# Designed miniproteins, single chains, continued (3): the designs that were tried, part 69

Each design is a single chain, and the fold is of that chain. pLDDT is the mean over its residues in the fold that is shown.

## One batch from the design tools (miniprotein)

Design m10382
Fold by ESMFold2-Fast:
Structure m10382 (fold): chain A 65 residues (1-65)
Amino acid sequence: SMETSIVTAMEIEAIEAGAKVKKVEIKDGKVIIELEVPTDEVERAAREIAERFKAAHGVEVRIVR
């Protein structure tokens, strides 16, 4: 599905940035991804990725440390 493709693309970018994917939820066509970030640098990268996917696909990202 389109949602699966979006999730896969974002997971790849998040992992490459050094984040861990803790949870993925798809509800009513909305994708919610929870990322664990070990450092401020990774958090900054993860937030930039989140903003791009939010703008392009309406993805919600939750960031935890």
Scores: mean pLDDT 81

Design m10383
Fold by ESMFold2-Fast:
Structure m10383 (fold): chain A 51 residues (1-51)
Amino acid sequence: IYADKNNQYYVDEATKELVVKSTHPNPESDINETREKAAALGYNAKAEIVA
């Protein structure tokens, strides 16, 4: 997995899915930008909030 200070990234190369698990209190802001970038690379980004 790849991780930064707010998010953990799980990549499934077979399905081209990116799962973003965010501990940020406002994850929508972080995940929206990541989702757009992932889509540009051909990945389907899914967002999950981790309390």
Scores: mean pLDDT 66

Design m10384
Fold by ESMFold2-Fast:
Order: C-alpha cells, then sequence, then structure tokens
Structure m10384 (fold): chain A 91 residues (1-91)
C-alpha cells in the first residue's frame, strides 16, 4: 500500500490538473485529471520506474487525452490499495 506520508489522492488530482494546464494550455475536468493520475500511477507500478513516468508525463497525458475524446463517461474509484476505472465509449 502507498505510504500515508506521501501526497494524498486529492493533492495528486490537483497536481495533475495544474500539469495539464501548464503543458497544454487548457484545464481538464476532475474526472479527466483523475484518470490521467491513476493511469500514471498504474504505469509506475508496472514498470517500477518513477523517473521514466515523470519524463514521459507530457506524452502520456496527451495520449490519454486523445483517447478520452471517444469517451461518453468515466467512473474512477480509488481505494487504499486498489483502483478501478470504468470507461463507457460513445456509440
Amino acid sequence: MMKEGEVSSEELLRLAQEAAKKLYGYEVSDLEAGVIEIAMALLDELTGVAGYLARQNPKLVEKLRSSLSFVDSVKVIVGEDSVKVEVTLKK
């Protein structure tokens, strides 16, 4: 499980929104920022390379943003040791 002394999920969402605004010049919704943050965290866990994720943040965010253009809705559930993402695509 993530250590409690690290950044909270709420703070991570805010940081993701700030990063998207600064890098792409637009604001993203809480839902979009949440999906991006969670995808980044999952990628970091899978690769075990936090530095790689940080370096790839701009491209990763852009790729996820592009994918979201076909999304009707996204539901994100963050637990203390789990993350669930449900994505509904537009018909």
Scores: mean pLDDT 54

Design m10385
Fold by ESMFold2-Fast:
Structure m10385 (fold): chain A 74 residues (1-74)
Amino acid sequence: ASEEEIEEALREAAELVRKGDAGGAATKLATFLMEKAGMSSEEASKTAKEATDALVAGDEEKAREILRKAVEES
């Protein structure tokens, strides 16, 4: 995935978290990781949950780092 695709996925997930839909954010990020990073459903769900938890905590930079590392390892 490109840096732009990571940034778009992160923005969409952050908006869902802001609206109180953490589950939707996790699903959005898991789908992104499966489609763009080639992750298995299990790996994508785990990574998406970690990134979503960071967004819920207000740590967008940590969420970005989690997604970027996942994409780089693929």
Scores: mean pLDDT 83

Design m10386
Fold by ESMFold2-Fast:
Structure m10386 (fold): chain A 88 residues (1-88)
Amino acid sequence: MREEKIREMEERLRELVRELAKEVRDPLLLEAVRALEEGKYEEALEKVVEALERLGLPEVAEQAREVVETKKEYAPVLAGALQIELER
């Protein structure tokens, strides 16, 4: 279940960045889309947050930060759970 939640968050972030890149011709958003396509999600999120703050959308930038933090928190927990399962 938690792995599915992380995957959903990643997909929502990819969709958000693609939509923003279409609406805004900010170079940082275009770089974020490129990073997402390369699987560099953390780099993409940092660029999205910076671009959104420059565009005066701090609330949306905060939502993007929450997605980054959630993914980081769940990844170690999932790795730990898999390690325990493999040892038993």
Scores: mean pLDDT 58

Design m10387
Fold by ESMFold2-Fast:
Structure m10387 (fold): chain A 64 residues (1-64)
Amino acid sequence: SGAESGGRLAAREAGAGEAGARAAADMFKQGHDPTAVGNALARAGGLDPARARGAGAMASQLGS
């Protein structure tokens, strides 16, 4: 699956690092949508939610 590639891209775009990449990949594997992934990355990284949601949407396109 592309979940790990999507997770790494989302974490890099959001600035969340390796822990964020693994968390995002797990969420995509569990079927979470990009908005949920973006919100989780925003909380983990202290990032703006809109930016994190954008990263999640991009990762979803590559991870699918």
Scores: mean pLDDT 68

Design m10388
Fold by ESMFold2-Fast:
Parts: structure tokens; sequence; C-alpha cells
Structure m10388 (fold): chain A 74 residues (1-74)
């Protein structure tokens, strides 16, 4: 949701990125979408945390994995 995105964006950058990465593991699609939007807003600054997160979480849903790989690969 927009409220969740705004809350995360108001946090210090490292904390916002960390909480967004945790949000990707949520069973709530709205939380996952909010997390993806927060990570997209941080762009290049999220790339190294995203690479580590992908390596540590091989069982992510394919649609989430594809969106994260797009953020890193292109």
Amino acid sequence: SEEVVQKLLSLPEPLAIGLALEGLLSEDPAIVEAALRVLESHGARAREPLRRFLAENPDLPEDVRARLEALLGL
C-alpha cells in the first residue's frame, strides 16, 4: 500500500532497504509490492543488499525473483 511505502521511505536508507528486503518474504501481496517499490526507489544504493538477499533466499517466488533480477541486471 502507499502508506507502507511512505513509512519505509521516511526511515534512514539502510533501515528502509533492510525492512523492504524482509517485506519480500511476506505472504501479503500488498506488503511485497510495497517492498519492491521501496527497493526500486533506492535504485543503485539497494544493489549490493539485493545481491546478498537473492543469494540467501533461493526459494523466493519466481515473479518476485524476476523483478529483483531486473532491478540488478538491466
Scores: mean pLDDT 77

Design m10389
Fold by ESMFold2-Fast:
Structure m10389 (fold): chain A 130 residues (1-130)
Amino acid sequence: SPLKLLVVDDDPEVLAEIEELIREEFPEAEVLTASSGMEALSLLKSNPDIDGILLDVEMEGMSGLEVIEYIKKHMPHLRDVPVVLFGRAARDPEVRERALKLGAVLVLPKPASREELVEALRTLVEKARA
């Protein structure tokens, strides 16, 4: 079965950019997109076969850190799913420290170059296949 990745960001342009990058660099992967933390949790419940998550921190209602905490506490089958955080809040040392303590594989600040984003996605894909 193809690798299944969830991309979560409240900016539709960011979602479109990441989906296109995955289509170009990892054409074997299936991509699901969510525009909020709540939508991400709904997709995780209906798609327990999600292999990796690229997740923004700064979303209205539920933050990316709260999404990771929910997964760790309430979704045991997804407890070890690799998560890469990609957001402006990733520049905050307190956010970065909390994310790494929650088991995020990588924390990438916005803005990022195309090359940095491709490398972050490559790390996510490698961890998802391990």
Scores: mean pLDDT 87

Design m10390
Fold by ESMFold2-Fast:
Structure m10390 (fold): chain A 85 residues (1-85)
Amino acid sequence: SDLERLQAALPVLRAAIAEAEARLDAEAARLGMTPEAVALVREALALYRAGLDAAAAGDLARALELFREAAAKLREAAALLEAAQ
């Protein structure tokens, strides 16, 4: 099932989120990201983490909602990066 596959991947996905969080400030500085774009990426990472927690609790529907919200925040951050060029 989708939930079982997602739950099996949780340690790898949590490690990936932690890696992204650890690298965010350095990458933001390198890319010249605005504080608004950085805030959107931080919000997205927090939503992904909350989605993984929902999946761990067995709530696939809530996990998918949170992942969609996270993806929307990343799209907003990407649009700000494009506008800044």
Scores: mean pLDDT 87

Design m10391
Fold by ESMFold2-Fast:
Structure m10391 (fold): chain A 91 residues (1-91)
Amino acid sequence: LGDDVASAIERGKGLVERLAREGRLEPDVAEELSRLLDEAAEYAKNGNLDEAEKKLDEALRYAREKGAPEGVIGALEALRDFVRQQKKAKK
């Protein structure tokens, strides 16, 4: 469960890094999003889905404030919803 969530978050980080290389996302924004996603993935690997969701909410808020591309916003929303679904399965 945690590994599946972590893998999904790592894919989201890959999208952020790709868009930064293409010049479609500012390097500073990509660096901060990557850091938040790394923290979320670490929490997910440890089974701490509440903290993983919190970090994804922080990343989503930051991306929206910085005007990140719709693809980044959508990916972060999908990751947050996936974590919420996994939390419901455990409760």
Scores: mean pLDDT 82

Design m10392
Fold by ESMFold2-Fast:
Structure m10392 (fold): chain A 80 residues (1-80)
Amino acid sequence: SAAEIAREALEAVKNGDITKAIGYALRLIGMELDADPEDPLRIKAIELALKAVMYALQGDFEKAEELIKEAERLEEESEK
């Protein structure tokens, strides 16, 4: 899931592994490009997950966690 990838990226940033975090961001971009345009909630979740990684890279872990939680909510909604 996009939220899970963003959470792994946040942990990578917290551990100082910026290269790994950037790798996860690129993976999220790939997921957005391959996303079904008929699933707008899925696309929105990927966008929020990517924003979370950007905030984590800037050191804003509180905002990153907030965005990851919202992405998790949208992914649960899109599968129902």
Scores: mean pLDDT 80

Design m10393
Fold by ESMFold2-Fast:
Structure m10393 (fold): chain A 71 residues (1-71)
Amino acid sequence: EKALKIIKAVEALVNEKYDEAYKLLKEIFDGSDEDIKKALDKMKEEIEKHPEEVKKALELVKEAIKQAEEE
C-alpha cells in the first residue's frame, strides 16, 4: 500500500501534478508539512536530472507491485 502510494506520488510529480503528489506523500509520511515539501522538492530535482530513467523505473516498479498485490 505505502509503496504504491509512493509510486503514484512520483508519477504525479513527473506529470507536474504537484498538489496530488503532496497529498499522497502526506498520507504515507508522518511528518511536518515542511518536511514533506522538502522531500517533494528533492524528488523533483532527481526527476529533472534523469527524467527518462525515472519513467522507465516507475513502469517496472509499478508492474512488480501490481503483480505482488494481485497474489
Scores: mean pLDDT 71

Design m10394
Fold by ESMFold2-Fast:
Structure m10394 (fold): chain A 91 residues (1-91)
Amino acid sequence: MLSAEALAASGRAAADTVREVAARAHAEGLLSPEEAAALLARADAIQAAADAGDAEAIERALGALGSLLQALGERDPEAFERIAALMNEIA
């Protein structure tokens, strides 16, 4: 079990990773402007939950990010594979 402080730190790190991935993937033409904006909105939600120290809100925000990434993978599996590689490289 992670402490609330450790969960908040992990949430902030995840938000920073998502922002960097969204910027790089958009620059590489892998994301539409709308998809990039959606990822940035998810990162903002994760950071807000982490700043509030709300573990349930962090888990909910991460779940919403996961759902968005699943939809992207269904739309373009090749672009999703590159985005997943960027997430693993940056994180």
Scores: mean pLDDT 80

Design m10395
Fold by ESMFold2-Fast:
Structure m10395 (fold): chain A 62 residues (1-62)
Amino acid sequence: GPSEKRRAEAIRRTAEAMARSTTNPKAKELFRKAAEKADTDLDEAVKLYQDGVHEEVKDKRK
């Protein structure tokens, strides 16, 4: 439905932006995959995005 399309577009755009800005190669790959999946498998895209955020958070800890 329209809400699912807006959610998919939001995840795709956010994941694309995160993939461009991250310096963590693992996070970059996860965000790239999330963007690719956003239009075909929203649940998998959300999971991949969350995994990418998790890698970013771990990388920023000292």
Scores: mean pLDDT 80

Design m10396
Fold by ESMFold2-Fast:
Structure m10396 (fold): chain A 68 residues (1-68)
Amino acid sequence: SAVEEIEKLAKEALEKIKEGEDIEKVIREFDNRVLRIITENPDLSEEEIKKIEEIAKEFYEEAKKLEE
């Protein structure tokens, strides 16, 4: 599902940051991929959109904690 794909992307993005990848670049790539998934899935339910928002929020909060 789109939700599961985005959750996987968030986890992979956090691992990239921990491995020393540029935080701004990783966040930009994450944002672009999330937007693409949403655009390719116009029939996402309200519940799925809410879950995607929660995943993105948690990702941004954790990414900022890793920022130097």
Scores: mean pLDDT 83

Design m10397
Fold by ESMFold2-Fast:
Structure m10397 (fold): chain A 93 residues (1-93)
Amino acid sequence: AEALRHIQEAALYLYEAAKVDPSLKELIDEAMRHLVEAKNALQAGDREAAARHFRRASEIFRKASEMAKDNPKTAELLRKAAEHFERAARIAA
């Protein structure tokens, strides 16, 4: 349940980031794909696979935050999403 809560929090930040900067859509779509895979892995009881997908999502948003440095609001939203994915990875592992 706690890992799902972090996924929900991350999704909220993703929604806000996409609203501010639509050019990030491809990165957001890639991260959402990893969230779907993580959810499927958790439902199958594969915590290791779930943790791996959460880590990949966190890496994507951390890089996106660095790329968005000229837009502080977008950068902060992406950084918070990365933090939530890292917490989800630790809980899933």
Scores: mean pLDDT 77

Design m10398
Fold by ESMFold2-Fast:
Structure m10398 (fold): chain A 95 residues (1-95)
Amino acid sequence: SKDDELAEKLKRVDQLVDEAYELFGQAQDSDDLDELEKILEQMKKILEEVQKILDEVKEKYPDNTGLINLLNLKIGEIQQMIDTMTNKIQQLKEK
């Protein structure tokens, strides 16, 4: 059903968000530029996948404003992690 398809998309978002948090934790504990740049690339791919899921939800469930708002919040959290990592990489390059 459509609801089963939606449930699978939400499960995928939860997995992607969990992976983003684990990668961000690794990035906070590392000062290795090569490692940080690899993690940043992985985080950007996660963000792209969550954004694609949001676009599909907006198309198929445009009236589900609660879900759209939840997905936007998750995208915002991942973007903040990416911005924090980008700033850390820049600071390390200037040392």
Scores: mean pLDDT 88

Design m10399
Fold by ESMFold2-Fast:
Structure m10399 (fold): chain A 70 residues (1-70)
Amino acid sequence: EVEELEREIKEALENFKKTKSVLDFTVLGLLIAGAYALAMFYERQGKTEQAERLKELADKYDKEYREIVK
């Protein structure tokens, strides 16, 4: 599931780079937000390893997302 979400985020980023559309930018932002939400959910369940991996993934792509907005 974490690997699948990572693939989806990568695809969304590549789609935005190709299209430069507001829609693709919004999809990318929603996937990053979803990764953070899922990380918090797993952390509350005691799945700290999976939560940490999702948080690291989300932080990595959030950095790229913020660079686009700046």
Scores: mean pLDDT 79

Design m10400
Fold by ESMFold2-Fast:
Structure m10400 (fold): chain A 98 residues (1-98)
Amino acid sequence: MSAEELLEEARRLIDRAEQALKQGRVEEAIRLATRAAELAFRAFLQGADPEEAKELLERAIEVLEQALKQATDPRVILEAEIAIGLVRLMIGVMNVVS
């Protein structure tokens, strides 16, 4: 996939994650937001606009933090916490190489 295709797919996934969260589908929202972050970061590594990639990573964190507040299953809570940590690490890497 090109950097542009990865960003476009990341945007589609984060939009779906936000919608899943609004519908109370917490586990689905976590998976979609995590996948969106991975694709946005991969796009950045392939030369995509750092500002666009960072915006998608920040949106992913917002979805994950809201999902964490709604989660009651300890496994789902752990999945969200791990995902938040991973996305924050991605943003940290972007700040160092910019």
Scores: mean pLDDT 88

Design m10401
Fold by ESMFold2-Fast:
Structure m10401 (fold): chain A 65 residues (1-65)
Amino acid sequence: SLVDKLRSAKSKEERVEILQEEIGTLVRQGKFESAREVEQAMLDLLNGTPFEEILKKVEEIVKKT
């Protein structure tokens, strides 16, 4: 799952790449609202939000997608 991939990642850079790939996948599937929410989580991560808070947000997005 997306959550498992993020937990297994070893760096912030790797986690950003995982989130970018998921945004692309969601856009291709026409899931634009979910893609926007993942993009916001990625930007928050890049701007210094703790990973644990990002992970909780991603878990909520996945449950609604």
Scores: mean pLDDT 86

Design m10402
Fold by ESMFold2-Fast:
Structure m10402 (fold): chain A 95 residues (1-95)
Amino acid sequence: MKYYLAIVTGASAETAKEAAEKALSEFKGVSNVKITVLGPENTPIVIVEFEASKEDAEKAAEEIKKRLEEAGGVSVGVKVFDSLEEAEAWAKSHS
């Protein structure tokens, strides 16, 4: 099933993207990954589109959050959605 993962962080867009790529690469059930970076450079919003089970999607979100927190990221929010519109709306309200 297709899921959208919204990431809001005080880390750089590149750090957020790298954390997402590394976390998702560890899940064999994840496919068709597309990463889009939005928002200002100091508060980047990263939307990750992928196909996985609901369980793998939620585990990926938790792993990305851990990696960003360990990288010294501040104000890290990571949430899974089943629609792009809801993911973008949530990210914009939390950035």
Scores: mean pLDDT 74

Design m10403
Fold by ESMFold2-Fast:
Structure m10403 (fold): chain A 58 residues (1-58)
Amino acid sequence: GAMEERKRILREVAEKLRGIGDGIQEAIDESRKLREQGASREESEKVFREKLKESTPE
């Protein structure tokens, strides 16, 4: 029924949003790891931006 179709769509959207969230978290973790290894803030921000671009589909 219509309710089941709405649940399916909401589940699909939630799954896609979760994937985007996971990508953002990965970018944060990668940049944080570089900071812990003594990289500059500028360098870690650059890597964060690059990872974020890779994780966010157009």
Scores: mean pLDDT 74

Design m10404
Fold by ESMFold2-Fast:
Structure m10404 (fold): chain A 70 residues (1-70)
Amino acid sequence: DLAAQIERLAEETIEHIEKLIEEGRYDEAAREARALAESLKRMQAAGLLPPAVADRLIARAEELVRRAEE
């Protein structure tokens, strides 16, 4: 299931970004979180993810951008 694989990879990327924030690597975390959010938006536009799943993951990635840039 492609959608399940994308969701798993997105969750792993979120965990990586959270680790960068914990390590004080805020510039890297912000860059990676932005890249994830934009990637997820493209996947949503292409119909590769169910809308509810895409919206949840995008919101999570955007929250990480905000936290890293704060």
Scores: mean pLDDT 85

Design m10405
Fold by ESMFold2-Fast:
Structure m10405 (fold): chain A 86 residues (1-86)
Amino acid sequence: KIDEILEEIEKEANEQLERIKASKPPVGLTDEELKLVLAKLILDKRNVSLETYKKFFVKYGILTEEEANALTKDELFQKFVEKLLE
């Protein structure tokens, strides 16, 4: 189930964020932005489906459901990068 995968990824991202914050967070990223970066890396590591990537981008407000359904995996990554740079 995609929603269960996204919840597990969010849990892993929160755990990694806590570990990073225990040392020192990177300059220029908010906790929210860093969590998104960590979640994206966990999605890549887990080799999740394109549909799971689309749901992730919709859940975190990066894209609307309509926008996500129209985009390829590469275009989804481009939008993620654009959101982090804004």
Scores: mean pLDDT 72

Design m10406
Fold by ESMFold2-Fast:
Structure m10406 (fold): chain A 56 residues (1-56)
Amino acid sequence: SMMEQRQKQFEKLKEEAMKAGLSPQVAEAIAQSAMLEDVPVETLIAVVRARRASPP
């Protein structure tokens, strides 16, 4: 089902973000954004890392 596929994709994206060294909370937010906007999770991980390295 579509819901089952979405849940599996979310868990997979969250795991990838956590493997990249992000906290579970940040990984969850990134996974959700990647699914909502159809953006590669690697792109969101890179953006978050760049933002943390460069203060606002």
Scores: mean pLDDT 76

Design m10407
Fold by ESMFold2-Fast:
Structure m10407 (fold): chain A 82 residues (1-82)
Amino acid sequence: LTPEQEAEVQAGVAILTASVVIVTTKNAKSLTDEDIKEGERLIKRAEEILDAVADQLSPETVAAGRQAIEDAKKALEEAKKK
């Protein structure tokens, strides 16, 4: 893979990671404190991955990744209020 293709793959991993947090958090009837911490860890990982490759991505891809991460953060904050 070229460096640009590797960056696209990494952005995809970050977006999928955020999406997993959203789906898991929204569909879970009960979340433990450990589940919430795991979600926070995954969100942080997704942010780190996207930040590392952002300069090699289109602005549209960066925006999509940032949006997915923000949606995941909101889902997790909603879960904390339960």
Scores: mean pLDDT 79

Design m10408
Fold by ESMFold2-Fast:
Structure m10408 (fold): chain A 70 residues (1-70)
Amino acid sequence: GRREMEEARREAVETARNSPVLSPLGREIAVGLVGIAAGVGVATNDYRWGAEMSRRVGRLAAEGRAGGKL
């Protein structure tokens, strides 16, 4: 539910901020993208999607798959 999405958002934000492969600007962009994913989940009442997309953004930030431009 919404609480699970908020937990996923928190974890994804922490993961993005602690990314060793992203620049400082890239980390802030990743944090912003997590916020957008969670916000869309709230706006659409699709908390599962919001949680899954937040986790995906956090994972991409941690792994550097977005090449520092996440």
Scores: mean pLDDT 75

Design m10409
Fold by ESMFold2-Fast:
Structure m10409 (fold): chain A 71 residues (1-71)
Amino acid sequence: DDAAVQEAVARGIAASEALAQRMLRHSDRLPPRAREALRADTGHRGMLRAALALDEEVGNEETGLILQEVV
């Protein structure tokens, strides 16, 4: 059922955008590159770029701690 698959994908994207908006409310807690990525694009691509910037700047464990704090 293509409609059900498309709806699930759309909900995933919407959830990602909602998370990006929450992170932007706490943007002062994010590293500069992650903050800039989210401010430039609050969509799915912005979230991916922010996640990559977090992993690159602070590593996986610190990324998890920051996400717990800003979400």
Scores: mean pLDDT 62

Design m10410
Fold by ESMFold2-Fast:
Structure m10410 (fold): chain A 83 residues (1-83)
Amino acid sequence: SAREQQLAQLDAEIANLEALLAFVQSTTPPHPQLQLATDAISQYQQARDALLAGDDATAAAHLAKGQALAAKFLEWLAEVGLN
């Protein structure tokens, strides 16, 4: 179903970002910008929970926030040569 596909995509996005964050943390000194990744993961998890609860509006809001945070994290990685 469309919902199962959306949940699978969110789970994949969370797993990918968690793996990337773990890799960066293993190779980089502690940096405030790493919080962008943890905040993005938190927003994606909240979007997933809202989607499971049938709250599409809340899910969309958290997804948008997570995407914005993830984009900032990836931009920072490119700037420091970690992408």
Scores: mean pLDDT 87

Design m10411
Fold by ESMFold2-Fast:
Structure m10411 (fold): chain A 99 residues (1-99)
Amino acid sequence: MDLKETAEDAITRAKQETDPLLRAAHLYGAGRLYYELGDYEKAVESFEEAIRDLEKAGKDLLMLSETYDNLSGAYLRLGDEEKAKEYLEKSKEYREKAR
């Protein structure tokens, strides 16, 4: 399957979605696909937008934790070890809160 086309479709669906949680799900999916494509800058953009929507929703702390974990991985790929570490710690914090 064309990962780039699927990622672009997910971004389009996110732009049309009014529910922050559903919008975050599409953005998270797009971020994962951009990461697989090696487009780490677009992966970061998608994950950061998903985090903003998840924070607005105020629920699904496990998805928020997973999104921070993936954001950390994307920053590590971009060579930003400090941001990768910061977001990994955020991922752990939200995973504990989701218990």
Scores: mean pLDDT 85

Design m10412
Fold by ESMFold2-Fast:
Structure m10412 (fold): chain A 69 residues (1-69)
Amino acid sequence: MSIDDPAFQLEVDLGLALMEAGVAKAIGEPVSDEVLERLAAIAAEARALGDEALAAQAEAALAAIEAER
């Protein structure tokens, strides 16, 4: 993978957002709105790039977090 590839950058961003959400869940804290905003942005950007699998992964993570609210 190339670090200058926009899809690769979105994969890194998704991984970081999922890690932050996972840590919050593990310690019993609410996931921050900033993480939710990042997941929504990643899904939109992945859709724009035609990376439907990455968009679906970000959307699924966002939906799972919202379901816990």
Scores: mean pLDDT 79

Design m10413
Fold by ESMFold2-Fast:
Structure m10413 (fold): chain A 91 residues (1-91)
Amino acid sequence: ALEEVEELLEELGRALEAGDDARAVELARRLADTVMEAVESGELSVEEGIEALQRALDLLAAYEPRASDPLRISMAMIYLASTLAVLRSQL
């Protein structure tokens, strides 16, 4: 689970460096879903899940001003922020 989350974060970073907004949105949603499943199964702690989602959100927030489709990036950020809020409610 942690290795999969780290791989998705690295792939997200590469998509953002390439300016691939569609790929970045796909990876951000996959990351959120993977983190939620891993936390629910006990393979990842709530704190580790929060850290991963916050890291992804920070990457997207830094990228948004230079995005070719800022609305798609904003929607991905909302999805990550919503998932993060769910995890924080478990603390």
Scores: mean pLDDT 87

Design m10414
Fold by ESMFold2-Fast:
Structure m10414 (fold): chain A 94 residues (1-94)
Amino acid sequence: SPLEEAIALLEEAIAALEDSTDPESRAVRQWLRHILRELREMQAERVSDEELARALAGIIAALEQMRAATTDPATAALLDRLIAGLRELRERVE
């Protein structure tokens, strides 16, 4: 399911930041954990594909703002990959 794929993408991104000690990577990881919690709540509520598409649009916009503020190359590359994956998922649920 697209929602399960979105959850998996967030879990992989969080795992990649697990050992990061810099403040920027920790802030990104904390924000990704918040997004993951919201997606898991949506999974429990069995939201429609239309609701998921709207949520993904908002998540992508928030991640793009975070990416614009990100200076660490590794964290920036991780955010770029996550944003690309979520955009692909959103196109499939339209």
Scores: mean pLDDT 87

Design m10415
Fold by ESMFold2-Fast:
Structure m10415 (fold): chain A 107 residues (1-107)
Amino acid sequence: MAAEEKKKKEEIEFLKTVKKLSEEIAQALLDLREGRISPEEAARRVAGEYGLEALRRLVELALRGPEDPATAEEIREILREIEERYGRDVAIFVAQAAAAEVARLER
């Protein structure tokens, strides 16, 4: 039946997307660690414009000082939203990219 072929194609595309996402996360982490790409470019590649905006907000909050409980809570909430939307590996990645950007700005 045509419906069975459509389901099989959709499942293959889903598996390809999952595999590609995992490979892109691994490659982005390696490139970031080696200094081959910027934290902003890495965040955009892994989580699109949402990841870029989240990275920028995390950097702003970290530069403001995470000693403030409200600032620390907002950082945790942003990371939780990324984890819910894209998964834990992406949330960890964006947090690491933000830390790298903060280190660049606080020379």
Scores: mean pLDDT 74

Design m10416
Fold by ESMFold2-Fast:
Structure m10416 (fold): chain A 91 residues (1-91)
Amino acid sequence: TDAELERLRAEHLAVVEEIVRLLKEAGASEEQAREAAGLLVVLAPRLSEEELRELLEEKFGLKLSDETLARLVELARRAAALQREGVALAR
């Protein structure tokens, strides 16, 4: 239903905004945080936490604590799952 799609979009947006907030707290600019959040959502289901750490350090210069990285990976995988559920409902 449209209401289910709206709920999934709202949940996805909230999770992405939380990722952006955590990246900004770690020293990223708004632009860097948005770009990194997008990459994390796409790549987190496919890459290990260690591979994602290397990506964030190499592309964005972001050195995260183990706790922050684990939280970001959890949120990114959640956002990816919500996106897949939304695509399935829209078909």
Scores: mean pLDDT 83

